Designed miniproteins, single chains, continued (4). Designs and how they scored, part 109

Each design is a single chain, and the fold is of that chain. pLDDT is the mean over its residues in the fold that is shown.

## One batch from the design tools (miniprotein)

Design m15765
Fold by ESMFold2-Fast:
Structure m15765 (fold): chain A 86 residues (1-86)
Amino acid sequence: SSLDKLLAEADLMVANARALLAEAKASTDPFRRQLYLTTVGGIGAFLEIQVENLKKKNAPQDVIDALQARRDEVAAIEREMRAILE
């Protein structure tokens, strides 16, 4: 289903955000670290838009909650990344 595909894509986005956090922790290059932060922020914003779209479509609550969990995980990754850059 389109919802199953969206959750699978969200899982890949979370995995990418985690990989970028690991790269940010290993990097001493401030430009690369800023690029990683910008990319993770973009992933978070995309997932937030998808959660709001599901709410507007009155999608099943369990699907909304599942996508929200992925968005919240990316938000936590972004906060951790900001903490090591600030």
Scores: mean pLDDT 88

Design m15766
Fold by ESMFold2-Fast:
Structure m15766 (fold): chain A 90 residues (1-90)
Amino acid sequence: SELLEKTIKRLEELAKELEELIKKLKEDPSEEVKEEAKKKIFEGEIELGLGLIVLGVGKLIGAPEELLERLEEALERLEELIEELKELLS
């Protein structure tokens, strides 16, 4: 479905942004980068929650297995990146 594909793309794009922030924070842990990271963690947690709802609904309505697997992978990747970013900020 279009919703599943758009959700996957959004999560994948956000994951790339978190990967870049992790790199920046490791290279230059400035207060500006830390504040950017905190904002992206908040955005990531919201998108993770919304993506989990979309995954649940997709399973209930029998969405294509390939799309469900891709969404699940995107959600797992985003969760891992959020946790790594939180560790770097602790």
Scores: mean pLDDT 88

Design m15767
Fold by ESMFold2-Fast:
Parts: sequence; structure tokens; C-alpha cells
Structure m15767 (fold): chain A 88 residues (1-88)
Amino acid sequence: MELSEEQRAELAKVQAEIGDAYRRAEELLEQGTEENRKRARELHLEAVRAEAELAAKAEKYETLREALEDAKKAGDEEAVEILEELLK
């Protein structure tokens, strides 16, 4: 019961954007100016925030998946229907 291909593609896209921000920050730090260090810090903070949002989104998908399995085990067909719709 993995994340769907669509969910993984969406998370992968955001993860790639986070990785790009980290790489850009490192490039700025290599140039060693005060302005570049300030910009690198701003990019790092932006990337950290985006990474936290990505983690929260992934946790949401995992939580819904666990709830779906619990509902299936309990034979709660109404809960199963609701959770399957939320995972689409």
C-alpha cells in the first residue's frame, strides 16, 4: 500500500524544487560575498520550509492510507468509501 503514482509524482516534483533551492544556496556560498551569504540563508530557509510542507503532505497521505486499512479491517464500508474518495 504505497503512495499512488500521481501522489509520488507530485511529491517528487516538490522535492526536486527543494533540491534546486539547496544547490543554488551552496553556489552562492561559494562566491563568499556578504550579499551572497544573505541570499543563500534566505534560500536555505525557503527550502527548509518547503521540505517541512512536503513532509506534512506525505504524512497526510500515509495517515489516510492507515485509516483506510483500519476501516477495511473493521468492515466499516462507509468509512472505506469516504477514505478512498479522499485519496483520489
Scores: mean pLDDT 72

Design m15768
Fold by ESMFold2-Fast:
Structure m15768 (fold): chain A 54 residues (1-54)
Amino acid sequence: VPREVEDAIIRAAETYPDPLTPETRDEWLERIVAAGDADPAQARAVLDEALSLQ
């Protein structure tokens, strides 16, 4: 995973108070994409991987 995508996820975690769950994944994706620092497909893949590790 590119560092830029990981950094975007960290920023989303700092600005979005709800935890990452299957129900909140789309909101997390929208926050990451809105920040403009991550490709949507890569961001989605990283979020899906994070959910699979929980």
Scores: mean pLDDT 70

Design m15769
Fold by ESMFold2-Fast:
Structure m15769 (fold): chain A 63 residues (1-63)
Amino acid sequence: SLATGAALARAMSPELPEEVIDAAVALVRAGERDAEAIGRRLTEEFGVPLELAVALARLLLSL
């Protein structure tokens, strides 16, 4: 589930702020399916590295 994916992301990337993980989950729940589009949005809004944001999005979309 997305909740399990979010918990795993928090455990594996403690450097990621909760707001970034919550925003990624919200985008996936809203029907966004493009990991790169999600990653770019997170980078634009929160300033996190694009590679890390895309990896988070890919993890959540795999569930």
Scores: mean pLDDT 78

Design m15770
Fold by ESMFold2-Fast:
Structure m15770 (fold): chain A 87 residues (1-87)
Amino acid sequence: SALDEIIEEAKELMEKLAEEKNVDPEEYDRVMTMLIILVSQVYEGKISWEEGKARLEAWLAAAPVSEAAREIALEVFELVKKKMEEL
């Protein structure tokens, strides 16, 4: 599906950025899991993009993740939003 293709692109970008900024693999897995959950909820019409971003920001503030992981998560979320809005 188009969603699956966008998620795979997001995973590839997240992996590349995580490697460049030395983000821990466990942080990568946590961030990617949350991104997939939120993006899927928006795609299913359960929440808006605005609500998804607010939930992501709240989760990142409380999560045991580095500032680099937070910045990458927000960048990847915005890319996914842009690609899905272009469908």
Scores: mean pLDDT 82

Design m15771
Fold by ESMFold2-Fast:
Structure m15771 (fold): chain A 100 residues (1-100)
Amino acid sequence: MEEELKEEIERFLKMAEELGLSEEETEVLLAVALAARDGKLSPEIVAAAEAAVEAVRAAAEASEPSKENTIKHLREAYRLFAEAVRPLIPEEYLKRAREI
């Protein structure tokens, strides 16, 4: 892998660990990132990502700004997104994510 991609993956894995995401959730999200890099995201995955971003924004606006609340909202959004997109991800990208 290229050094730039390696750094992005390391940052992502650190974030996933800090948010308390499961290994399965982390694999799905990493597979999405790899598919995005290759330009192979389906419109359904893009729509799910946009919905997750809007959900986080709405939750952040509705809640008192705190690190704890931000982490809770981000965790929930990532979990729901991973669950929604798992059946939409090509098996090839899930295999690549597992090998990282």
Scores: mean pLDDT 73

Design m15772
Fold by ESMFold2-Fast:
Structure m15772 (fold): chain A 102 residues (1-102)
Amino acid sequence: AAAEEERREREAEREALERLREYLAELRALFEAGASAETFRRLFERVSSVALDPSITAEDVRRRAEELLRQVEEARANPEEFIRRMQTEDNVPRARAEEILA
C-alpha cells in the first residue's frame, strides 16, 4: 500500500537527518580538538560505510568537511536567509528548510 511506502520513506528521511546531525556534531568536535586529516577520512568512511576512491586524499576530505561545517554554521547564524534561499533557489518549503537547520 502507498501509505506504508510513504511511512517507510519518512522514517528513512528522519534517520538520515539524525545521522547528518550526529556527523556534523562529530565534525565540529574534531575541528575543535585539532584532529588530523586521517581522522576526518576515517569518520567519513565510517559514516558513508564505503571506502573512498584512491584519488581522494585525507586532506581533500578534511577540506570538504571544513567547508561543510562553515556552511552549516553560516546557515545557523542566519536561518531566515538560509530558509529564503532554499525557498527561492531550490523550491524547498519553509518547514523542510527549518528541519534541515534543526
Scores: mean pLDDT 67

Design m15773
Fold by ESMFold2-Fast:
Structure m15773 (fold): chain A 75 residues (1-75)
Amino acid sequence: DEIIGYVEKAIEAIERGDAESAYEYLSKALELAIKEGMPQEVLDALKQALDAVLRGDFESALKYAKKALELIKKL
């Protein structure tokens, strides 16, 4: 699953404090999630993770990225 791959790479980037890579991977995951018609809860979690990265809130970014990953894996 390409979306899972991008979210996992985003989590790794967040854990390294790499905001630029985290934003890029989360943006790609969100684009694919929209295109594939994923549930709104997944889209919301990815958007919250992106917003947290932009604010430099890596704790919240990690929380929301992991939530998105959990939701996707349950599909």
Scores: mean pLDDT 87

Design m15774
Fold by ESMFold2-Fast:
Structure m15774 (fold): chain A 91 residues (1-91)
Amino acid sequence: MAEEALKAVEEAIKKGYAEEVLEILEKTIEENGEENPILLLALGVAYFALEKYEEAAEYFRKAIEIAREKGDKKLLELAEKKLREVEEKLA
């Protein structure tokens, strides 16, 4: 499920819809009133694709914290991998 959602986000970004994806994800988080770690990870991926590495790192760190609290090891590993990719761009 998480991998499918992230794949859909990545495909939309590859097709040039990164800004539209960001708008939808930000609105979804605002309307739901809760931070879903999958949505946070997707926001990080969208910011990364737009070369907004500082913002991407912030969302990946938030996703890591929530995934750790929920005990979602698979999502935690994925978020940590994405954060490392961002840190390589910022170094």
Scores: mean pLDDT 78

Design m15775
Fold by ESMFold2-Fast:
Structure m15775 (fold): chain A 89 residues (1-89)
Amino acid sequence: SDESTVEELLESLKKMEEEGEITSELLQQLIDELKEKYGLDLPRPSEIHDGTVTVYRDGEKTEFKAPMTPEDKAVLEAIKKALEKLIEE
């Protein structure tokens, strides 16, 4: 059922958040899918961040995983809340 899919999605998002795997691109994709499938009006991030910071020093490339932005965290929390409401109804 669709409710089972929503529950699985919510659990996956919580796990991805704990593992630091949430990206702005993933949030944008989820917003679009939830709007089309469930008619949810969710806040959309104004900018897409790839979650990676690249530093070049003395010709050496070092990549770091950027922490989730406060804007992306707020969007994620709104998505989780909307999914929880769908499960409860």
Scores: mean pLDDT 70

Design m15776
Fold by ESMFold2-Fast:
Order: sequence, then structure tokens, then C-alpha cells
Structure m15776 (fold): chain A 66 residues (1-66)
Amino acid sequence: MSNRLVGEAMDEAAEKLDKLGEENLSASVALGESGDVLDFKFITDGDEESQKLVKEVEEKLKEQEA
């Protein structure tokens, strides 16, 4: 997975969270020796709707990578 795709997914999640009034978004990223993204996870301390939103963006990106 490319760093660009993860960045675009973070931007999408952040924009959607902002519409819900939530600003707390973080990402956990595992990198290979070449800098390739091996795995990632979005983290928010927002409500259930915010957590569901970031999970949907994460899953969509992982499916598109396959």
C-alpha cells in the first residue's frame, strides 16, 4: 500500500469527522524497510458514529488494495 493512499483515506476520514464536530484522528502505521505501508489503523476517541466512520474508510481502502 502506498503512503499516498493512506494519506488520502486520512483526509477523507478527517473531513467526515469534521462534519460531525470531531477533530481527534490518529493513525497507526507499520512500515517496511522500503517505506511501504504494510498495515494501518485509524484511531479516534470520538463517539460510536465517528468510530464507525473511520472503520468504514479503513476497510474500504484495504479492500481496494487487494
Scores: mean pLDDT 69

Design m15777
Fold by ESMFold2-Fast:
Structure m15777 (fold): chain A 70 residues (1-70)
Amino acid sequence: SVEELEQEADRLIKKADELIAKGAEPTEINQVLLELARVVEKIAQLDPQQAKRYADRLNEVALKKAEALR
């Protein structure tokens, strides 16, 4: 269901934020972001409006990662 996918997306966003805060390896952060992107694609098939919201949040996490690598 879309609700289960949204819960998984929220979990992955939280995990990515935690990894960035801990200064984890870029490859570990990228693996979580790739998994999040797959979940967002599944949400898009069920609810395109919710998928846009999660895509925006994914982009914000990707920007945080890029900033942390400076």
Scores: mean pLDDT 83

Design m15778
Fold by ESMFold2-Fast:
Structure m15778 (fold): chain A 117 residues (1-117)
Amino acid sequence: ARLAELAATITEDPELRAALLEWARHSSPTTDALLTGTGYSRTAGRVTTWSTELLASAEPGPASAAARSATASVEDPEAGFRGTGTVTGEDLSDEQLAAGARAAARLAVELERQEAA
């Protein structure tokens, strides 16, 4: 998706950039998917939960019975951050599911890191 490629050019996180480029590589401008993520921080001595939504299209319809979803988890143990990410959409390939979930999880970690700073 064009949005993922654009986001990859502005992020300072090389892992997030790689995940967004992977999503873009397996997606077209016509790919409709909803990306959601939750970030967790342990650096403050408490768990903070963050939810992030990234739409692949301007007007995603409600998930149908044919919709597919995948969830990925990533961790930055040195910084004390953890993220989970989910991609949901109709007619997504296994490669799109893997790339989208990874990108959503990495985005969640980056947003939690920015909040902690």
Scores: mean pLDDT 61

Design m15779
Fold by ESMFold2-Fast:
Structure m15779 (fold): chain A 55 residues (1-55)
Amino acid sequence: MPKSVQEIMSKIPEDNPELQESYEHTIKNKNGSSSSFTGSVIRIIGILIDIEMEK
């Protein structure tokens, strides 16, 4: 299991639980750059989506 997954789970904004489920679904379903995430979940979502759009 990639370290990034654990990091996301610990940094997910509690004010937005929907983002938690949505983000987790994105990284699992898209299967993009999930080995080295940085920044906040919101920023990571944008980056991850952009990377997946390339594929």
Scores: mean pLDDT 49

Design m15780
Fold by ESMFold2-Fast:
Structure m15780 (fold): chain A 65 residues (1-65)
Amino acid sequence: MEEELEKRKKEVIKKATEIYQKAIDLGNFELAKKAAELISRAEKAKTLDEVDQIMKELNELEKEL
C-alpha cells in the first residue's frame, strides 16, 4: 500500500501545483499560499486518509478560483 500512497500523493501534489500556478496567474496570492500549504501537507502525509482529506480541501479551494 506504500505504492498506492505514493501515487495518491503525486496526484494531490500535481493538482495543488496546478491550483497554485493558476492562483499566481490571477494575482490571488492568498489562494496561492493556501495551495502551497496543501502541497507541504501532502508531502508529509503518511496515510491515505490524510491524502484524501487534502484532496477534499483542494477541491474546495479550486471552487474559489
Scores: mean pLDDT 83

Design m15781
Fold by ESMFold2-Fast:
Structure m15781 (fold): chain A 90 residues (1-90)
Amino acid sequence: MEAVEQEAKELIERTIEELRARVEALIREAGGPLDAAQLAAVQIEAARRYAETARQIAELFREVDPEKAKQYEELAKEYERVLEELEAAL
């Protein structure tokens, strides 16, 4: 249980840090605020990464805490829906 919770925490923290580093790099390259297309691309990538991370966490909890696994599966589906809406808006 504790090892699974720690791995889930590390997946969340890694996803947030990677997205943060990418946004900071894009802002530096732009020399200012991101344009609408760059912001849309970041939002699409964020939704995709959050869906992927939620799916991975659901799998980690599947045999140790099925209720948490279900919650993360539902969260992943929500991010997947947001991703589809964002991609359709482009």
Scores: mean pLDDT 80

Design m15782
Fold by ESMFold2-Fast:
Structure m15782 (fold): chain A 89 residues (1-89)
Amino acid sequence: SPSEERSREIDEVEERIRQGLLALHQAHPDMPMTEFIRQALAYRIKVYKESPLEVLRKKAEEIETDDQMAFFERMRLHAMTQTEIQKAK
């Protein structure tokens, strides 16, 4: 169904972002967290923009145009990155 397909695509996008964040940390373990979050946010925006899902493309646009949305997304990426680093140890 359209709702099941949409849920699956969102989960696949989130998993790609999660794996990308882990790969970035593994490639650059000494990268300052501020710089890491900047690159992580840019990567999430890129992945969302390339998505066939309109909801994700709109979310990318909101992150780029709304400072509050960008702030919340940076916090989410920081929490996700810390969780993945802890799991990898």
Scores: mean pLDDT 77

Design m15783
Fold by ESMFold2-Fast:
Order: structure tokens, then C-alpha cells, then sequence
Structure m15783 (fold): chain A 65 residues (1-65)
């Protein structure tokens, strides 16, 4: 269980970083949101999950411009 939570958080962070570095891809954005939500569901840490979701949305909007 604990390893799965760490993996989901890293997946969300990696997907967000990829959007920032390589440009916007809607599939990548959707994966970032899904991984962040999975992290929140597994850990119950809704605040951390929401921060990851908000960061993904912010970067997506910045790159889409």
C-alpha cells in the first residue's frame, strides 16, 4: 500500500514536469490528474492530491497559451 502511494505521487509529479518541459498533451494532462486523484484516494491526503491537481491545471493553462 505505501509503495503504491509513493508511485502515484511520483507519476503525477513526473507527468506535470513533462507537460512543463515538453509542452501540453491532453493525454499527459489527464494522466497527471488521474494519478493525483489516485494518490488522494489511497492515502486520504486530499490536500496533497488537490495541490497536484491545481499545479497540473495551472501548467496546462500556461502551456496552452
Amino acid sequence: MKKIAETLKKMAETAIKAIREKGVDESGYRLAIAAARGYGKVTGNEEEAQKLIDEAKKIYEEVKK
Scores: mean pLDDT 77

Design m15784
Fold by ESMFold2-Fast:
Structure m15784 (fold): chain A 73 residues (1-73)
Amino acid sequence: DYFVPSEEEVAEALALATSEESREYIRRVASFRSPEELRAAAPALLEELFETRLKLKPATEEELAHAERLIAE
């Protein structure tokens, strides 16, 4: 089963996060307090992780700009 991150892991991740976007992503994942909810969201979360790499790398900025334009339409 999918495991919810511990409060210690969440706190450490938040302390290491340097941007609000990274903190928002961490808080979003931490909001899944049930394994059932995590399991339902897991496929979409994995796809986002692979494509955006949690937005921790500047290399994804161009892809983010394209996505924003598509969403605006």
Scores: mean pLDDT 56

Design m15785
Fold by ESMFold2-Fast:
Structure m15785 (fold): chain A 73 residues (1-73)
Amino acid sequence: LDKASRAAKAVYDYLLEKGATREQAARIAMLVARKLMDGYSPEEVATAASQAAKAAGVPVDPEELRKIIEDAL
């Protein structure tokens, strides 16, 4: 699979573990894939994903999201 798809899947699984709904997790995972494909850095993508998760009421750590994204790449 594409590296962006692997990172998106990793973020999706993490968000489900943090109590996100499947719909919330899928929307944020898609955001991660799109931003990575657009050439954004893992740090920038983690920041955007963290903001989206907080807006949805899901508690996440931006640093942990960054590491999850980097580990999947």
Scores: mean pLDDT 84

Design m15786
Fold by ESMFold2-Fast:
Structure m15786 (fold): chain A 84 residues (1-84)
Amino acid sequence: SVEEEARKELEKGFDELLREIYKRMLENPDLTKEEVLAWAEKEVDRLLEEIRAKYPEITDEQIEEWKRVFLEGVEKLWDFINSV
């Protein structure tokens, strides 16, 4: 289905973005949680815009849910790395 294709492309994009966020946190240990989340939101919005353009059948509610889940994942990653 179109939703399954969109989800697979999104999962790949989220995985790539999460790896980049992790790398940035390791290379810049002075980054605040707020700065990381702000950058992550900007990049996930860009990715979701691409998904919306390619898969116009995907609802705004589904896009917002995927964004929420991703940003929660980024926050958990930040907390894990900074839990020393």
Scores: mean pLDDT 83

Design m15787
Fold by ESMFold2-Fast:
Structure m15787 (fold): chain A 105 residues (1-105)
Amino acid sequence: SPEELLKEILKVLSEAVTKVQDKYDAGEVLTPEEAKALMDEFKKKILEILEKYNVPEEVRQKILETVDEARKRILEAAEKGDNGAVLQAVRDLASRIVQIVREYA
C-alpha cells in the first residue's frame, strides 16, 4: 500500500539521518569513505523497497536521481570536513524523497 511504502521509506531515511546526527553530536567527522558507504547502503535499501512495492518507473527514476544528486553533495561536504553541510544534505535528501513519495504514492 502507499502507506506501507511511505512507512518503510521513512524508516530508512530516519536511520540515515540519525546516524549522521549522532556523529555530528559526538563531534566526530564523517569521512568521505564513511559517507560513500552510508550512501551506497542507503541506495541499496531504497532500491529494495521500491522493488518490493512495484513503484512506477517514473517515480523510481525521480527518487534514484534525487539520491544520486544528494550523494554528490554529501561526498563534497565530507571531503571538506563540513559536518554541518553533510547533516543538512542528508536532511534535504530525506525531505525531497518524502515529497516525491507523498505526491505519487
Scores: mean pLDDT 84

Design m15788
Fold by ESMFold2-Fast:
Structure m15788 (fold): chain A 99 residues (1-99)
Amino acid sequence: EEEVLDFEVDATLLIIALTLAINDAKRGDYQGAVEGARIALKLLDRIAERYGETPHLRAARDSVEKALKAAEEGNFDEAIKYLEEARDHVEAWVAERRA
């Protein structure tokens, strides 16, 4: 169905954005990591608008915001940790919606 297809596309794009940001940070591409995290925030806002805000989506957003703050402070180990936490929350939201 179109709604299910849109959900799968939005979820996939968000997971890709978070994964690319994590990989960029691990490579020392901190500008790429910051840009990827900002893209993830825009996708999270769109998802919350389209599907409603859930505890997992809010936790994912909070984690991405903490990752951006850590990156701005030069703490990229903390930024990676928060991006991974955000991805885990997104995967939990996807699993909950598929149940």
Scores: mean pLDDT 83

Design m15789
Fold by ESMFold2-Fast:
Structure m15789 (fold): chain A 82 residues (1-82)
Amino acid sequence: MPPLSDKEIELMKKKIEELLSKNPNSPEAGKGQYYLGIDYAKKGKYEEAKKYLKKSYEIFSKHPELEEDAKKAKEEIEKIEK
């Protein structure tokens, strides 16, 4: 996927905050956090990447249907911490 622009990152962060204000365990917010984490990792911003991937993992772990998404988030965190 193409890298996110700074404007797209800002808009995604605002959408995540909106979703979390309505439901703190929103699957859509978790997916947004996962994509932000992946984008930050691709750009070498590992501290930001780890922060968002950990947030996505916490949300995915609350939803049995998202077990594979939780596993992917954990694997991406482990790659950054290696």
Scores: mean pLDDT 83

Design m15790
Fold by ESMFold2-Fast:
Structure m15790 (fold): chain A 70 residues (1-70)
Amino acid sequence: LEAELARLRERLPHFSEEQLALAEEVLRAAVAGDNEAARRAMARLKESPELSEEDLELIGRLAVRAATLA
């Protein structure tokens, strides 16, 4: 989880504090097995038009990785 959170901040320096907090929430919810919280956080991120599909896919991949390592 900590390594995946560090990778988020490193790979997504263009994210706002709010967007980073939502991305971290997706990862933490995935690790906790809270699929509903993860979906809600991801839906809020998708409302940001400046975020690319690649950015959202990276968050999803890191969430899966963090969950499998927990």
Scores: mean pLDDT 79

Design m15791
Fold by ESMFold2-Fast:
Structure m15791 (fold): chain A 82 residues (1-82)
Amino acid sequence: MLGEKLFTKKMTVKEIVELISKLTGLPKTSPVFEELLKTLDPTKEYEVTFYTSTDKLPYVVTSKEDAIEKKKVIIGIPKEYF
């Protein structure tokens, strides 16, 4: 479940992975990132909005269509990391 809006920033897939890795301590090679970002093009920049989450792992909320066509992504980050 999503909680509080944290911020919105334009980011590449690489920058998203680096930020989440830094916040959560997960290694950049973690399977969580492969699953989380599998629908995103690593050469593209996205408008990313981060929310706190009650879930144990980061996850993408945005539909595949909105991520691809509108380049907008919503990511939930466990609130314990803030």
Scores: mean pLDDT 72

Design m15792
Fold by ESMFold2-Fast:
Structure m15792 (fold): chain A 81 residues (1-81)
Amino acid sequence: MEEERKKLIKKFLELLLEYFDVELDEKEYELRLAAIEDLLKKKNENFTVEEIIEYFKKILEETSKPSSKKTIEEIIEKLKK
């Protein structure tokens, strides 16, 4: 379960990297992924999809460009189902 959630986050970050190559370069992608994985590394069995969504929200807060914010918001909504 935890691995599946990490894979989903990584997949979405990879999609962002492909879609926003200029705005989400490999270095930023690695930093974002590492931050999310840091939370998951705790092996918190109570870690929820909602907490993963909140991590994406935090990435969104650091994103200044409106188009990037829109894309991240759409990804968050996909995670919410």
Scores: mean pLDDT 59

Design m15793
Fold by ESMFold2-Fast:
Structure m15793 (fold): chain A 87 residues (1-87)
Amino acid sequence: MEEEENRKKALEHLYKADKDLSKAIQAANEGDVETAKKYVEDAIKHYEEALKLAPKELQPFVKETLENGKKAGDEYIKLAEERAKAK
């Protein structure tokens, strides 16, 4: 019962993290560095919560997703900084 509930919560956190990264790249394209950073931080927090809730068999997948999310977030923040300087 708790394992099934934790699986659902982990998936919800993964979904929210993906949505936050999508918002981060939109902010980055607009040169909004502060908004991009906020969404990247929120996304990483959701990935970390998903990792805590994930069953053992899914933990390697969630951990890889978290590391990829961190890398994408760093790239989005750099993009935002470049676009901000162009204004």
Scores: mean pLDDT 85

Design m15794
Fold by ESMFold2-Fast:
Structure m15794 (fold): chain A 62 residues (1-62)
Amino acid sequence: FKVGDIVRTKRDVTTTGTPQVTLPEGTILKVVKVISEEEVEVLGPDGLTRGIVKKSDLEPIK
């Protein structure tokens, strides 16, 4: 994944960091930052919700 990618949650995911947010399965997100090899920061479809999620819980959209 890279910044600007549009991704979808594969399952219900609770973000890491503060605040913790639960993102339902099938939530469409934009990657806004790559944190590590395992985690990215995402922006929710509301344009307000941000959180850190594991790459393994996300799939790319085409």
Scores: mean pLDDT 77

Design m15795
Fold by ESMFold2-Fast:
Structure m15795 (fold): chain A 89 residues (1-89)
Amino acid sequence: SMREEKLRKLKEIVRALVAGDSEKAKKLLLEMGLSEEEANEVMELLGEALAALKVGDYETAKKYAEKVAKKLGLSPESVLEAIEEALKE
């Protein structure tokens, strides 16, 4: 489904960001049909969510995941789960 495809790409985007490959993450967001402005905004929101998770601030991470969910047309729970799954090996 389109939802499953978006979640799969989101996991790839998160892995790219964790690896420091911001150019790959941006390319994947553009492939999802976002504008350059929307892609940059989602990148910033994901960066904030990842920074919060790194220091154990799950409430802040959830807040940024909710903003990403709204931008991508996904549920906040699905986005947070995808981020957490992408961080696990």
Scores: mean pLDDT 84

Design m15796
Fold by ESMFold2-Fast:
Structure m15796 (fold): chain A 92 residues (1-92)
Amino acid sequence: SESEAARARLREAVVAFLREQGAPQEVIDAARAGNGVEAMLKLLGVLLGKPVEEVEAMEEEEVLKALSEEAKKMLEEFKRRLEEVVAELRAA
């Protein structure tokens, strides 16, 4: 269906971006499975050098302070690409 195609396109865009950034296979696998929250937590864990459980316990302010400028730029680009895909899906 149309909504299934839209979800598939979002998942494909996320997977493509993660591959371009050299994300670990475990992050890519979570994104491919359609678990965006798990993929995000695993990505943050890799960027911060922390297990997923520790990242889940962190406040947003703590995460932002711990991220390098390069990691912050990567996440901003990721957000921008997701917003572009969502806008295209809304226009269709």
Scores: mean pLDDT 74

Design m15797
Fold by ESMFold2-Fast:
Structure m15797 (fold): chain A 65 residues (1-65)
Amino acid sequence: SMAEKSAQQDIEDFYRLIDEENDEKAREIFEKNLPKAKSDIDKGFIAGVAYLYLAVDRTVERRKA
C-alpha cells in the first residue's frame, strides 16, 4: 500500500540521516510526517518516528554536555 511504502521510505531516510549525524534533516523528516499522526492508519508509523526523534534529541543533548 502507499501508506506502507511512504512510511518505509521515510523511516529508512530517518535512520540514514541519524547514522550520518544529520540531526537537523532527521528532524525535518519527523516534522514532515507529523501531520500523518492525525490519520488512524499511520498511528504506528508516527509512534516509531517519534521514538527515534526523541533519541535524536538525546544525542544532541549529549553533544552539548
Scores: mean pLDDT 59

Design m15798
Fold by ESMFold2-Fast:
Structure m15798 (fold): chain A 90 residues (1-90)
Amino acid sequence: MKELAKQAQSAYDEYQSALEELRKAVRDNAPKEVIDELQAKVKDKMVALATLQMEIREKLTGRKFSEEEIELAKEVARKSADNLVKRLLE
């Protein structure tokens, strides 16, 4: 449990750092290739954070999520990241 909590905090910090890098690149009118790489990074970090949050919930509740529930949570995280990135670019 303590290790999962540390991993979740680390993942959150990495997500925030990646998001700030993306915001800066957009403000500085960085090349599309750089923005695309940072977008992918934000998306990956958001999915990783969602997965760790589910593992923590399983440990706290004693309930195991189905593979379908885990995949749905990952898809929701990916769509949330895509929407966040779209809002930053508009």
Scores: mean pLDDT 81

Design m15799
Fold by ESMFold2-Fast:
Formats: sequence, C-alpha cells, structure tokens
Structure m15799 (fold): chain A 73 residues (1-73)
Amino acid sequence: EVEELIKKADEAEKAGNTEEAVRYYLQAGAVALRNGDYETAIEAFRRALELDPTNRAARQGLAHAEYLLEKAK
C-alpha cells in the first residue's frame, strides 16, 4: 500500500503532475503513520514539502511523524 502510493507519486512527479504527486506523497505519509512506519512517513512528507513548501498538511504530518519517531527512541 505505502510502496504503491510512493510509486504513483514518483510517476506523477516524472510526468510533471506536481499536485498529483504531492497528493500521493501525503497519502503515503498518512498510511505509513497508521502502520507505525515513522521513517517512511517522514520521507513521504518531506518529498511533499520539496514539491510544495507551503503545504500545511505535509508540515503537520512531518512534525507528527518526527515526534512519534523521537518518542520511540
């Protein structure tokens, strides 16, 4: 599921569909958080922010994923 969403995001980015790529990265991050895969969630949200630096959902998701990863240490 997460891997498929990241693949779709990468394909959308290569096709120049930036908004679609951001949406798939956000979905991948959300699913990764649900699965407890905080490192993958961080990576997905960072990719969304690289494409859309003002995206609030990506910034909030990244902060949450980083908090949960830190707490797990």
Scores: mean pLDDT 84

